Designed miniproteins, single chains, continued (5). Designs and how they scored, part 54

Each design is a single chain, and the fold is of that chain. pLDDT is the mean over its residues in the fold that is shown.

## One batch from the design tools (miniprotein)

Design m17986
Fold by ESMFold2-Fast:
Structure m17986 (fold): chain A 66 residues (1-66)
Amino acid sequence: YRVTVEGPLSANAAAAIALIAIGDGGKATVSGDETVTVVGEGLSPEGAAAVAAVGRDAGGTATVSG
């Protein structure tokens, strides 16, 4: 699965989301200044759900595709 989290995320929130994706054995890419985008790729269904949940909890919008 791929999860894209986008929003006015803090550096700590973006890092936490990226670490969840990496911990699931996936790849994480973080980009943006004012609006931060975190993309998790190669995720399990459980990892994708966790990334999406934490992203939404941090005030972002999460989109899941897979």
Scores: mean pLDDT 82

Design m17987
Fold by ESMFold2-Fast:
Parts: structure tokens; sequence; C-alpha cells
Structure m17987 (fold): chain A 58 residues (1-58)
């Protein structure tokens, strides 16, 4: 499943990802109800981001 970052996300811990608005990510796994592990399309970088910053596109 693919998602787009609907806002800029700034990394707050080493396990988290910094995303720019419009970045396309693929869902790897759900961590909890508010956080998911994703992979950035193009770079292959993985990390944890807030679900609320993502919009489902696929």
Amino acid sequence: EKYVAKEDVERKSPEELTLEKGDIVELVEEVDEEHVKVRVIGTGVEGIVPKKALEKIE
C-alpha cells in the first residue's frame, strides 16, 4: 500500500523518518495505532512516522 506525506514530518528520534510534503512511501508494518513503519519510494530509507501525516493513495 502506498501513501503520500500530506505535511512535512521532522524526525524526533533515530528510529523516525524525516519526510517532505509530497513524499511517496510504502507501508512496511504498523507499529501502534498512531505510528507506522514506512519505506520512502526512490531512496529505500525506512523508519517510523505518524499515521496522521500520511494520506492513502493505493
Scores: mean pLDDT 80

Design m17988
Fold by ESMFold2-Fast:
Structure m17988 (fold): chain A 57 residues (1-57)
Amino acid sequence: SEIAETLQRALELEKQGDYAKAAELFRRTSEMLRARGDDDGAETLLKKAEEAEKKAA
């Protein structure tokens, strides 16, 4: 699944300390989940993106 692949890439980047790219992919995954009607999942990943963005700064 494209959603699962994008999320896996985001988690790998986070583990490697590339928080800026991880945040971008978490935001993309959030948008994909929202498009399919998974608002709770989208909100969870948006919060992960915001946390990664703060670590990147």
Scores: mean pLDDT 86

Design m17989
Fold by ESMFold2-Fast:
Parts: C-alpha cells; structure tokens; sequence
Structure m17989 (fold): chain A 66 residues (1-66)
C-alpha cells in the first residue's frame, strides 16, 4: 500500500471516477483544484507508481492502488 497525502488521494480518486484515465484539465475540473496544483500532485503520484503518464493523459496504476 502506497502512503498518499489527502490531496494526492483526492487526485487518485478523481482519476478512478473518470474511468481510470484522465487529462490534467479533466482532473482539475473534477477536483476543483488548479491545473498547476493537479500537475504537482500527479508528479508525486507518478514518482510513487500510483499513476503512469501516457501522452497527455494519466492512468491509474491498478496494481499500485491495491
């Protein structure tokens, strides 16, 4: 299990609610956070292996979300 901050957990939950893959804009609209704030949390989630970047989208890594 990966330890997430509350804001990181919100971003991960937003991606899950959007079907497991989303752009920064979609996540920002879903969470109410700015795109810059979303990008910072996505960088941390990617470093933790919770999400992976695919072009302009981010996919929730199901294996890391257990």
Amino acid sequence: TVLLSPEEARVAAAIASLGGEATVREIAERTGLSPATVSRHLDRLEAKGVVERVGRTYRLNVAAAS
Scores: mean pLDDT 79

Design m17990
Fold by ESMFold2-Fast:
Structure m17990 (fold): chain A 106 residues (1-106)
Amino acid sequence: DAAARIDELLAKFAAEAEELAALLEELGRPELAERVRAAARALLDALRNGAAPEEVEAAVRAFEEELYRAARLLAPDTPEEVLREGARKAARAPVVAIEALRAGKL
């Protein structure tokens, strides 16, 4: 049951990343779309496979950077510190959700 719920959460986060990537392609930024997809895939694969904390953390940082680039494109008038905080939280959301589910908190 917990494994099935983890798969459902991973699928949800993959779908959210794909929605963002599709939006970036519509805005004429297919290179950003591919970077978001690649970073999301790496993070979600690390979480699915129970990768070492260092590997997960590296994947979170890579995904955060691509989310920040996307956020800058989508909200250019928003202060950098607000966009960076948003990207940091969004990139870490899959880790927080999966860890909470594994700990029986979801």
Scores: mean pLDDT 88

Design m17991
Fold by ESMFold2-Fast:
Order: structure tokens, then sequence, then C-alpha cells
Structure m17991 (fold): chain A 78 residues (1-78)
């Protein structure tokens, strides 16, 4: 991998529009990236937007059903 991934704290401090722009840029390079959906889900969850986070975790799992981190994150959302 190249570069340092954003931490949960860094993602939580980003404006939603900026996080969406980063996600869209990442998808342009890797259109089937379950990790991009998961990263946006984490950003939303950290901002307290749990319903939106759950939707993006489900999208990540639709692309990669064995994505353990996305499955675990979804399981913690009530």
Amino acid sequence: SSGTPLSDEELATLPLDFAVALFEAELAKHPDSAASWHNLGRALARQGRLDEAAAYYRRALALDPDFEEARAALATIE
C-alpha cells in the first residue's frame, strides 16, 4: 500500500463533503474498492450518523462479503 490511511479521529473531524470527495477520488482509481465504502462508513459512524454508516457498511459487504471489519462495524450499530 502507498500512503498513510486516515485514522478514525481524522475521519471524524473531516466535513462530510470532504470525506465524500476523498471516497469518490479513491473509487475513481479503484471502482470496486469495498475499503472506500467502509472508510466513509467509519467517518459517518464517528460523526454519530449510524444509519448512514450502516448503509455504507452494507455496500462494502455487497462488494466483499468476507470483509470482516465492515461486518464487525455493522454488528456494533443498534
Scores: mean pLDDT 72

Design m17992
Fold by ESMFold2-Fast:
Structure m17992 (fold): chain A 58 residues (1-58)
Amino acid sequence: GIREKILKELKEYLEKKFGIKLPEDATEEEINEAFLSLSAEQQKEVKEFLDKLIEKYS
């Protein structure tokens, strides 16, 4: 579904942009934990990317 597409692209963004290593079947909880490990400025970049993904799939 749309949620799964958003989570997949978010995972790929975190891995490519910040060098975070996540499993192929990363859960929403694991993705959220990775996000929370980032600095406040990096979290802002992720939120801006997430807003664009939501707009793209809405």
Scores: mean pLDDT 81

Design m17993
Fold by ESMFold2-Fast:
Structure m17993 (fold): chain A 106 residues (1-106)
Amino acid sequence: DPLEEQRRIQADLLATILEGIAFLLEKMGDKEEAELARKAAEAARNGDLETALELLKKLSEKLKVAKYLAEAVEAIINGEDMSKILEYLNKGLPEMEELREKAANS
């Protein structure tokens, strides 16, 4: 199924980004947020996009970039193409850079 394969590739990309975020959060001492990001990444890799979305919505209460990642998950669930997923990820780039800089000083 081409749509199922597309969702798997998109979910794997999202999971990779979330694993990177979890690493940065752990380095900063934000252990609870890091665990939420890791669980969201695992859910995405397993195709459990509904659980990934719920975890990202919870994470978004404390981390702005998680809001854009949640929008990306909703787009994957809705079968939107890679260009649309990348648009949501690009919206989160300033918050990702801030998180990276904060982690570098931790």
Scores: mean pLDDT 85

Design m17994
Fold by ESMFold2-Fast:
Structure m17994 (fold): chain A 93 residues (1-93)
Amino acid sequence: AALSKSLIIVLIAFLLMALVGTGFFHFVEGYSWLLSLLFGAYLALISLTTVGGIGPETLSGRILSVVLMVVGVGVLALVTGVIAAELERRRQQ
């Protein structure tokens, strides 16, 4: 089903973004694994929602945030399109 595939794609995208953020904060900014995981997950969430918040302190981290925000907007647009298509299909039956 297209809806189930869209949900798993969003979940995978979120998980990958959180992992990238976690690795960045641990290896580049020197935070502990736990703190890096929290900041990575937070960065992934703000990237998907395009809402501001705590950003990376380094220039590299700011560039990563911009890239993740663009990717997050793309993921939301894709999900919205699939949901709209599925609702349209159900409405016509």
Scores: mean pLDDT 64

Design m17995
Fold by ESMFold2-Fast:
Structure m17995 (fold): chain A 92 residues (1-92)
Amino acid sequence: SELEKKLKELQEELLKLAKEAYELLKQIKDEEEKKKLLEELKEIDKELVEKAEEALKIEDKEEQLEALIKILEETIEKLKKLIEKIKEAIKK
């Protein structure tokens, strides 16, 4: 139950950060930089989907939850780094 709670909290944080990244991307004035950062966001999403699909094949529920938690934590850190890059692009 603690692992399921942690997974839910991470899913909510991921969704919040993804929405923030999309809203910030709209504020970039340089169309080339905006396209580059949008492609980075799409790659993060693609990697998340691929890793989550592999983790969902794990038959042991506890190991599956631990794998999903790790994937979400790593994806959240990537999104935070991308958001900082987007904020720097907005300042230009």
Scores: mean pLDDT 88

Design m17996
Fold by ESMFold2-Fast:
Structure m17996 (fold): chain A 94 residues (1-94)
Amino acid sequence: VKKEVEEYIKKGLELYEEKKYEEARKEFGKALLLDPNNNFARGLYFYARYLLTGDEKDLDLAIEYFKLAIENKEPYEEKAKRLLEEAEALKAAL
């Protein structure tokens, strides 16, 4: 299960870098089905959803979950920090 969660996160991040946000969201959703307490995957899911819809509530949730992932020292801490900075910059531009 852990290896599958990491593979879904990795696949979703690759799709995110390609700006395939709906496909990225689906992969992060698969990670959450296997590990619903994964704050990094939660943050990624809501961030991808924000990039598709422009719903500021999803951006706020993404920021909150990235902060929780960092605080809890979850895997991908450095990537979570980078995405948090990016998400906070997007919120400041609104």
Scores: mean pLDDT 85

Design m17997
Fold by ESMFold2-Fast:
Structure m17997 (fold): chain A 117 residues (1-117)
Amino acid sequence: EAERGLEAARSGDGGRAGHEAGHAANHAGRKAAEEAKDSKGAASGAGGAASGVGGEFAGRLAIEKGTKEAERQAGLDARYGGESAYHGALRSGSEKGKELGKKAREAGEAAARAAAA
């Protein structure tokens, strides 16, 4: 998902980038919440997952309807989701969780940038 999000962003496909990056944030956020050692990590992971779902949905709408508004929203949701998931993963101490969160954050940032273009 993160890799597909980066590839879509590189090609200028903001809708697909937001959808794939949102999916990556959902997965990374869920893992961060499950591996959390404290309530702040769990909340950050859960927030990343929830925002990721939003990005998925908005990205899907952008793909289907071609609206720039949905594309921009997908990028914003994916960016926030990836950042929140990565922050949660840092609190878990899991190297695998940190890697997933970092990739989700990078994909979300790329999706937001592609949508802004």
Scores: mean pLDDT 84

Design m17998
Fold by ESMFold2-Fast:
Structure m17998 (fold): chain A 74 residues (1-74)
Amino acid sequence: SMEEEAERLLEELERLVEELRRTGSPEDAKRVVEIVARLFALADEMQAAGADPARVERLLRAALEAWETRQEVL
């Protein structure tokens, strides 16, 4: 489901953001971009499907924070 995919990606994103802060790895930065793009797509799809607004907001917040971290580290 979209919800299961979103939860899995959020867990991966949290780990990658912490690793990126420690290492500045270009591979991690690239993966963060890929996950952020997918989370924005999932948030849009979930909102269109009538998902809980709090769930959608959580996805968007996590994606935006990860994007900001990527910009700060690079």
Scores: mean pLDDT 83

Design m18000
Fold by ESMFold2-Fast:
Structure m18000 (fold): chain A 94 residues (1-94)
Amino acid sequence: SLLDEIEAAVHRLAKVADADPRVDTPESANLITALALHVVSARVFPEEAIDSLEAALGLAQEIKKFAEERGATPVAEAASDLERLIQKAIEELR
């Protein structure tokens, strides 16, 4: 399912961020954790899925900006892929 792809993309983002010393900070870890929690909320509470995914989208955009400002291209690309998947999920739920 698209939520399974989003969850896989979140795990990929976390792994790439942890490996990159430019963004391996408590700040990025907190943003990624918040993002993961909103994705879990979308799965557990389908009636609130759009609101949860819109919150996750905002966090993915914030992580992408944080990575781009630090030249962490692999992290920015992982966040961009996640942003695309979340946008697709929101459109399919509307």
Scores: mean pLDDT 88

Design m18001
Fold by ESMFold2-Fast:
Structure m18001 (fold): chain A 63 residues (1-63)
Amino acid sequence: SLEGRYRALGPIPALRPDELAIRKGEVVEVLGEVDDRWVRVRNLATGEEGLISKGALSLLERI
């Protein structure tokens, strides 16, 4: 499953208000798939939640 904790290997930008910007080295919790394009995540440093594209999962390393 996609759910769990990941470290960002590089920056993930937020292009829309519902998206979450993630900096390199930040730890996020993947909460689940929203649809075929989007995943809901929480930034563990800030507590902020938002969406990232499924393509951005390639920049996340499971820890």
Scores: mean pLDDT 88

Design m18002
Fold by ESMFold2-Fast:
Structure m18002 (fold): chain A 64 residues (1-64)
Amino acid sequence: RPSDMQVFRQMLDYSQRARYDPNASPQDVQIARGLRDVSRSLRQRDPGVSGRDLFDRVRDLYLT
């Protein structure tokens, strides 16, 4: 099974690609954008946050 960090990275990568992928479903694009926006907001509040810590924070809010 992929690690939680691998899943989180895939979601972030997907959110970046979804900006340029016309075949992505509207629902997937919306979820990916939400994850990216939350990730960006959390990093702005805590610029020293590691990728793992950032994932744990996003997971507690949206990936349960």
Scores: mean pLDDT 62

Design m18003
Fold by ESMFold2-Fast:
Structure m18003 (fold): chain A 77 residues (1-77)
Amino acid sequence: MKLSEEVAEATVKMIKEGKVEEAVKSAKELAEEANASKEEIDELVKAIEEGDLEKTYELVKKIVEKMLKDNGKSDEI
């Protein structure tokens, strides 16, 4: 299983369960750890707050993949 996909699915599940503020907090912490730009963080937060599940999944997956690549770690668990 890929870590990027697992994290993206967990974030989408939080939104589906009405835990939008928890999803925003988790996504911000992840994006900051990945050294994402303010624009990327703002876009991700907006997608979560608007309930755009598909866009949230793709943005979280991309951020995790970048974080793992920049740190020389595998996306496979």
Scores: mean pLDDT 79

Design m18004
Fold by ESMFold2-Fast:
Structure m18004 (fold): chain A 60 residues (1-60)
Amino acid sequence: MEERFEELLRRAREHVERGDWEGFYRTVDELLRLALESGDPEFRERVERRVIELVNEAAA
């Protein structure tokens, strides 16, 4: 799970750097799906926090 989370974060950052919004939102959907499937509230909170940070970076 952790390796997949890190891979998806890296992929999301790559999409942001390229201005690929479609790829970015697709990766965000995968991150949120991973969080929901985990059943771990702490992991879900961590994923949601990272997603918010990525969206803010993309919006800046």
Scores: mean pLDDT 78

Design m18005
Fold by ESMFold2-Fast:
Structure m18005 (fold): chain A 64 residues (1-64)
Amino acid sequence: EEEVVERAERAVQNIKDGKGPSPEELEALREAVERGLASEDVKATYERIEKMRAGGLAGARALA
């Protein structure tokens, strides 16, 4: 369970580095949220990505 949180935090770090979320990183964020182990940062990041996916890449740009 701690490993799930660590993977999610690592995904957040990669996104901050501008690498962009990979499928594996998205899976890690989803796992942490689903298990209720997500920190506020992880949850906020997941919601942000969810909005980007819902609006598409162009929509994400307008939102940012």
Scores: mean pLDDT 69

Design m18006
Fold by ESMFold2-Fast:
Structure m18006 (fold): chain A 77 residues (1-77)
Amino acid sequence: MKARELADEGVKKALEMAKTLSEKNQKIVEKSVKGLRQAVDDLLAKGWPEEKVIEIVKRRFENLMKTIEELKAKDDA
């Protein structure tokens, strides 16, 4: 799978999970998602190999999932 395809799949999943959050926290996730897509485009433009960019996408996606869980906990409080 290409890094951009992996990022797009992660974005779709994150935005789907964000639908369970408040509108305020949904906007935080949307901003993080834009940052992930931008990071992929920037790294590929700089000539980073696909495999290395995929590793970075996976790490950033894991961090985004943790952020969504934290935001959900705040909304549930």
Scores: mean pLDDT 82

Design m18007
Fold by ESMFold2-Fast:
Order: C-alpha cells, then structure tokens, then sequence
Structure m18007 (fold): chain A 56 residues (1-56)
C-alpha cells in the first residue's frame, strides 16, 4: 500500500515524495508522478519521469 508513504509526503517528507513519484511512474501514473517530483524539487527524478512518459 502507498498510504504510509502518502502520509509522509503530506507531512513534508521530501524523500518520501521522491519515492512515491517513482512508484507512481512504475505504475504508469506519469502525471501524478511528475507533480510529486516537482513538489519535492528533485530535478533528476523529474527528468527521468518525463523521459519515461515520452517513451510511452
């Protein structure tokens, strides 16, 4: 379940936000994954997810 990770993201845990973004990208939820990666401010994760979305 992603619920414990989502709770940490809501509390401002940047690392949890990056982990959740990567999990959503693996499930094909690229738009949600990009939003979370941008909120977390991790440029590398944003670029990786954008590349995955473009390849889909």
Amino acid sequence: SLVPLMRKVAEGDKEAGIKLARELAKEGEYDLALALARIAGDEETVKEIEALKKAS
Scores: mean pLDDT 79

Design m18008
Fold by ESMFold2-Fast:
Structure m18008 (fold): chain A 80 residues (1-80)
Amino acid sequence: SVDDLVREIRIDTYRRLGERALKEGKPPTEEEVRAIADEVLDEYIARHGLTPEQRAEVRARVDAILDDELKARENFRKYA
């Protein structure tokens, strides 16, 4: 399902970001977060043979979650 795909993309994205953070010794930048998310999303879209409508839905949902999480992180940083 689209819900399962969005969940799996999110989990894989954060796993890869965690691995990079450990290697670099610092938290990932917004640009790095978006780049890794795009890589994972493209891999999952290609793997699952999604319709154009499903591809648009998955991308929109992943982008919305990512935008919200990055915005929350930036807002927290301004007050910490």
Scores: mean pLDDT 79

Design m18009
Fold by ESMFold2-Fast:
Structure m18009 (fold): chain A 92 residues (1-92)
Amino acid sequence: SMMVLEAAREVVERAKERGGTAKVEVEGNKVTVTIEGLDISGQFGALAGAGGAEYKGAEAEVKVEGDTVTITLTAPSEEIAAEGLREVGRGL
């Protein structure tokens, strides 16, 4: 999806602006974001401790390991997946 790829690029660029890196992998309705080298564990650590989050019918699973944050978003549509990716970018 072009919409999801555009949102993914926004996340990658945001991470670079903050001095880290981000990798986005798309597999059907599942999007995995791996963010490294940023001290963002506070916000995402709280979400991981809560067992994840729900966003407009999408399920977000968050895992924090040191300076690596992995977010797995399973969305009902490409539009919701793109919106979820932009929310991840806002958290950076």
Scores: mean pLDDT 74

Design m18010
Fold by ESMFold2-Fast:
Structure m18010 (fold): chain A 62 residues (1-62)
Amino acid sequence: DPLVEEARSLAKRFAEQNPDLTEEEKRRAARVIAQNLLDKHGAPEELRPAIEEAAVEAALSV
């Protein structure tokens, strides 16, 4: 899914640019990134869990 890969890329980049973020702050930022992608592309709500999970995992990998 292109949106899942975009969410991973954006979340990872954000975490790399903000190395002082706590785990909780990374999770919060990742969810915001996921929500913005869903809104931008008019994606159905059914995709939210997969996109949020991908973004959170990517942010925490940094």
Scores: mean pLDDT 83

Design m18011
Fold by ESMFold2-Fast:
Structure m18011 (fold): chain A 110 residues (1-110)
Amino acid sequence: NLEHAVLIAAAQLLLDEGHPAEEIIEVLRELGYKAYLTPVTSPSNESIIVLDDASEEDIVLGSALAAGIRYARENGNVEEWLANSTPEMQELVRRVLEKARELEERLRNR
């Protein structure tokens, strides 16, 4: 489910920006998604926000999208990275950034 992957990616970007996991989860639940915090297999024992109805493929795709956006932002090369990406990847990144903006507006209005 591409919408689930986009939501998972957007939630990780909000975590990266310092928004509390509990508040992000609450916003997602208000939108009808069964969101929760889960540990990932990583050396740092990091946790990510996922959706109960999301498939393993959706979680993997969402995590990869968030990681790619994070890497591009850290290197200041978001536009260059997108220009070298497939049209499908460009559209996915656009959807993730739009969804993150929508969720952040809801967080700010609380």
Scores: mean pLDDT 80

Design m18012
Fold by ESMFold2-Fast:
Structure m18012 (fold): chain A 72 residues (1-72)
Amino acid sequence: MMEELEKANREALEAAEAGDVERAREAAERAKRLALELARRQGASEEELAALEAGGEAVVEAMVEHAKAKAA
């Protein structure tokens, strides 16, 4: 789980730096899903999960914006 999450985060950053908007979004969204699943397995509360999902959405949008800027 952690290894897959780290890989997804790395892939999202690499895609964003390369200006690959679709790959950056897919990898960042995968990282968000993996982080939420890991938190659920560790007994995170609904409030903690909601905060993690909001943070994950912000990261997805940041990676997409970064990729678009690099592609321009």
Scores: mean pLDDT 83

Design m18013
Fold by ESMFold2-Fast:
Structure m18013 (fold): chain A 61 residues (1-61)
Amino acid sequence: KLLEEAERAEEEARRLEEEAERLFKAVEEGKAPPEALVRAAQLYAASGILKAAADFLRELA
C-alpha cells in the first residue's frame, strides 16, 4: 500500500535526521572530528530525499 510505503520512508527519514543531528552536535561540542560534518550533511540530504518520496507516495495514494 502506498500509504504504508510513505510511512516507512518518513520513519527512515526521521532516523537519518536524528543521526545527522547527533553527529552535528558531537562536532559542535568537540566530541567528534570535523570529518563527521560530511557524514551529517549526507544524512540530512538522504533524509530530505526520503521525505520528498514519502510526500509523493501520499499524493499518489
Scores: mean pLDDT 81

Design m18014
Fold by ESMFold2-Fast:
Structure m18014 (fold): chain A 73 residues (1-73)
Amino acid sequence: SLPPATPEEVERLRKALDELYENAKKAIKNGDKETASRYILAIYMLSITARVLGADELAEEGLKKAKEIEKEM
């Protein structure tokens, strides 16, 4: 098993999640569905990484954010 993420690593992943989410929302606002889809994929990948590293709350937040953006497409 992989060692769990440290609090500092979780914070870095959270900042990355927030940046991906904001970029996805900007892409949707600009009508760029292809770019938005790529950011959604990146959020899903980050969420999987967070879960593998034991950051379950962050993983669930990421999945919810990705599904929210998908509904706006």
Scores: mean pLDDT 89

Design m18015
Fold by ESMFold2-Fast:
Structure m18015 (fold): chain A 70 residues (1-70)
Amino acid sequence: AEALARAAYEHVRALALELGASEETAERAGELAGRAAEAEAAGDLARAEELDREAARLLEGPFRAYLAKK
């Protein structure tokens, strides 16, 4: 569970930075993804989905900006 949560955190944080998100936004998105992975491992799928949606909302702006500059 901890290894999976850490991997989710690192992967989403790296993705956010590649999209041009600030370090603060990337950190928050990563933390939410890590918490979602922990919730899923605990069997709380509703909580995991909520946390994943919050992370996606944080990345919506950076993602749109990234696409507009490509």
Scores: mean pLDDT 80

Design m18016
Fold by ESMFold2-Fast:
Structure m18016 (fold): chain A 55 residues (1-55)
Amino acid sequence: ARLRELAKTKSDEEVLAEALGISLETFKKRKAGDIDELRYSRALDLLRAEGIVIT
């Protein structure tokens, strides 16, 4: 519910950062430098469960 509501008004990056439990600013820095793959995969699974697809 929360992630789906965010997806309506926020960018994919903001929604993914929320799913990861970090700020958008932290996500932008870490997206370039590496987020733990297991943590990232889990966040994608949460988004997919809400019907949100991030590529």
Scores: mean pLDDT 69

Design m18017
Fold by ESMFold2-Fast:
Structure m18017 (fold): chain A 68 residues (1-68)
Amino acid sequence: SREAVFAEVDAFFAGIKVGIRTVDELIEKGLLEDKGSILMPLIFRAGAMAAQGASEEAIREELERLAL
């Protein structure tokens, strides 16, 4: 149903917010370069993971793994 699709879209945007916060923290720690071409793929991955039901903790762990 469209309601189920919109729930996934809402989850995606929640994941995007987690991704933005996580990459900001990684930049502050010196683990990520402040470049859109590096940050955007990580942020979109966070959105996709949330849409697939991943927890905020799982998203953070994956982004930290990819930054290293």
Scores: mean pLDDT 86

Design m18018
Fold by ESMFold2-Fast:
Structure m18018 (fold): chain A 65 residues (1-65)
Amino acid sequence: SALVEEAERLFEEALELARQGKLEEAQRLGVRSYILLEEAGHTERARELAERMREEFERVKEEQE
């Protein structure tokens, strides 16, 4: 599915941005990825990506603090 492929691409970009400390930009791409997976009917995958994104944000915030 093109929606799933786009969502996976956006998620990988979001993770990379989070690692660079660009949390606001990463959040925007992560949310877009989540929405695309939900629209494609991949609810479980959307949940997995949301959880991984939360973990990365927590890690980066701890490193910046």
Scores: mean pLDDT 81

Design m18019
Fold by ESMFold2-Fast:
Structure m18019 (fold): chain A 60 residues (1-60)
Amino acid sequence: SSMTRERVQRAAILLANSGGKLSLREVAERLGVSPGTLSRDIRRAGFASYEELRRAVTAK
């Protein structure tokens, strides 16, 4: 719906393509936002943390 949802989807794609190797800072840099902005967007999308998003897209 918003830029938040698009940004979290792009973050998920970057994480999946890297095999979960990218940090929050690295993903935020590629998306052109601060780590704090991306962290907040991830929580708004229903994930508890960046690590939860990583686990969701790469498996644990």
Scores: mean pLDDT 83

Design m18020
Fold by ESMFold2-Fast:
Structure m18020 (fold): chain A 84 residues (1-84)
Amino acid sequence: DRERALRSYRIGDDLSNDGEVGEIVKRFQEHYGLEPDGVVDEEAGRALEEFGREHGLPVDGSGVLTGEMLGAIEADLRLREAQL
């Protein structure tokens, strides 16, 4: 959790084996109707940038997934799961 807030991931990164981060990315992909493979491809990177923009997070158009954005995604997913 602590180190996650300082990480950055880029388009092309395969996070499927990155335990906690991989699970968050897969759940995000599933929520956005993408293939939940944990790979940050062009479509996943674009969806992540849109998510960051909608949630007031700093996005620079480079397709970087930050630890702060991961935390926001996790919080959003938990809120949606509570409605099941």
Scores: mean pLDDT 68

Design m18021
Fold by ESMFold2-Fast:
Structure m18021 (fold): chain A 55 residues (1-55)
Amino acid sequence: SLEQQLARKESVLAILKAALDFAEQNPNVPQSEIERLKKEVERLEKEVEKLRKEV
């Protein structure tokens, strides 16, 4: 269902945001990895926003 898809994507988004926060706090993480995580978060946020309009 759309509700299950939304819940799953919101859970993944929360995990990615936590990973990004951890990466930004850790000086040993390459900037390329931080930028990759930022793009993943932005992409998933757009998908979640679209699904919220359908639910």
Scores: mean pLDDT 83

Design m18022
Fold by ESMFold2-Fast:
Structure m18022 (fold): chain A 71 residues (1-71)
Amino acid sequence: MEAAREAGRLMTEAAEAYLAGDLEKAEELNRKAMPAFEEAMRAAAAGDEEARRALREGLAETKAVAERLLA
């Protein structure tokens, strides 16, 4: 569960870093997010409903950031 929230947070921060033009920070945050995302995916596959919910929430936050960019 915590891994899914951490992955979502890091991915959102990476998107914001890209917007700010800080490509190095964005790459670092994306690299850090991948292991946490993989851990969350494994937990969700094993039937952890909290991990599934956290992943869904993280994806929704990422989508909201993307929608702000397109507005």
Scores: mean pLDDT 72

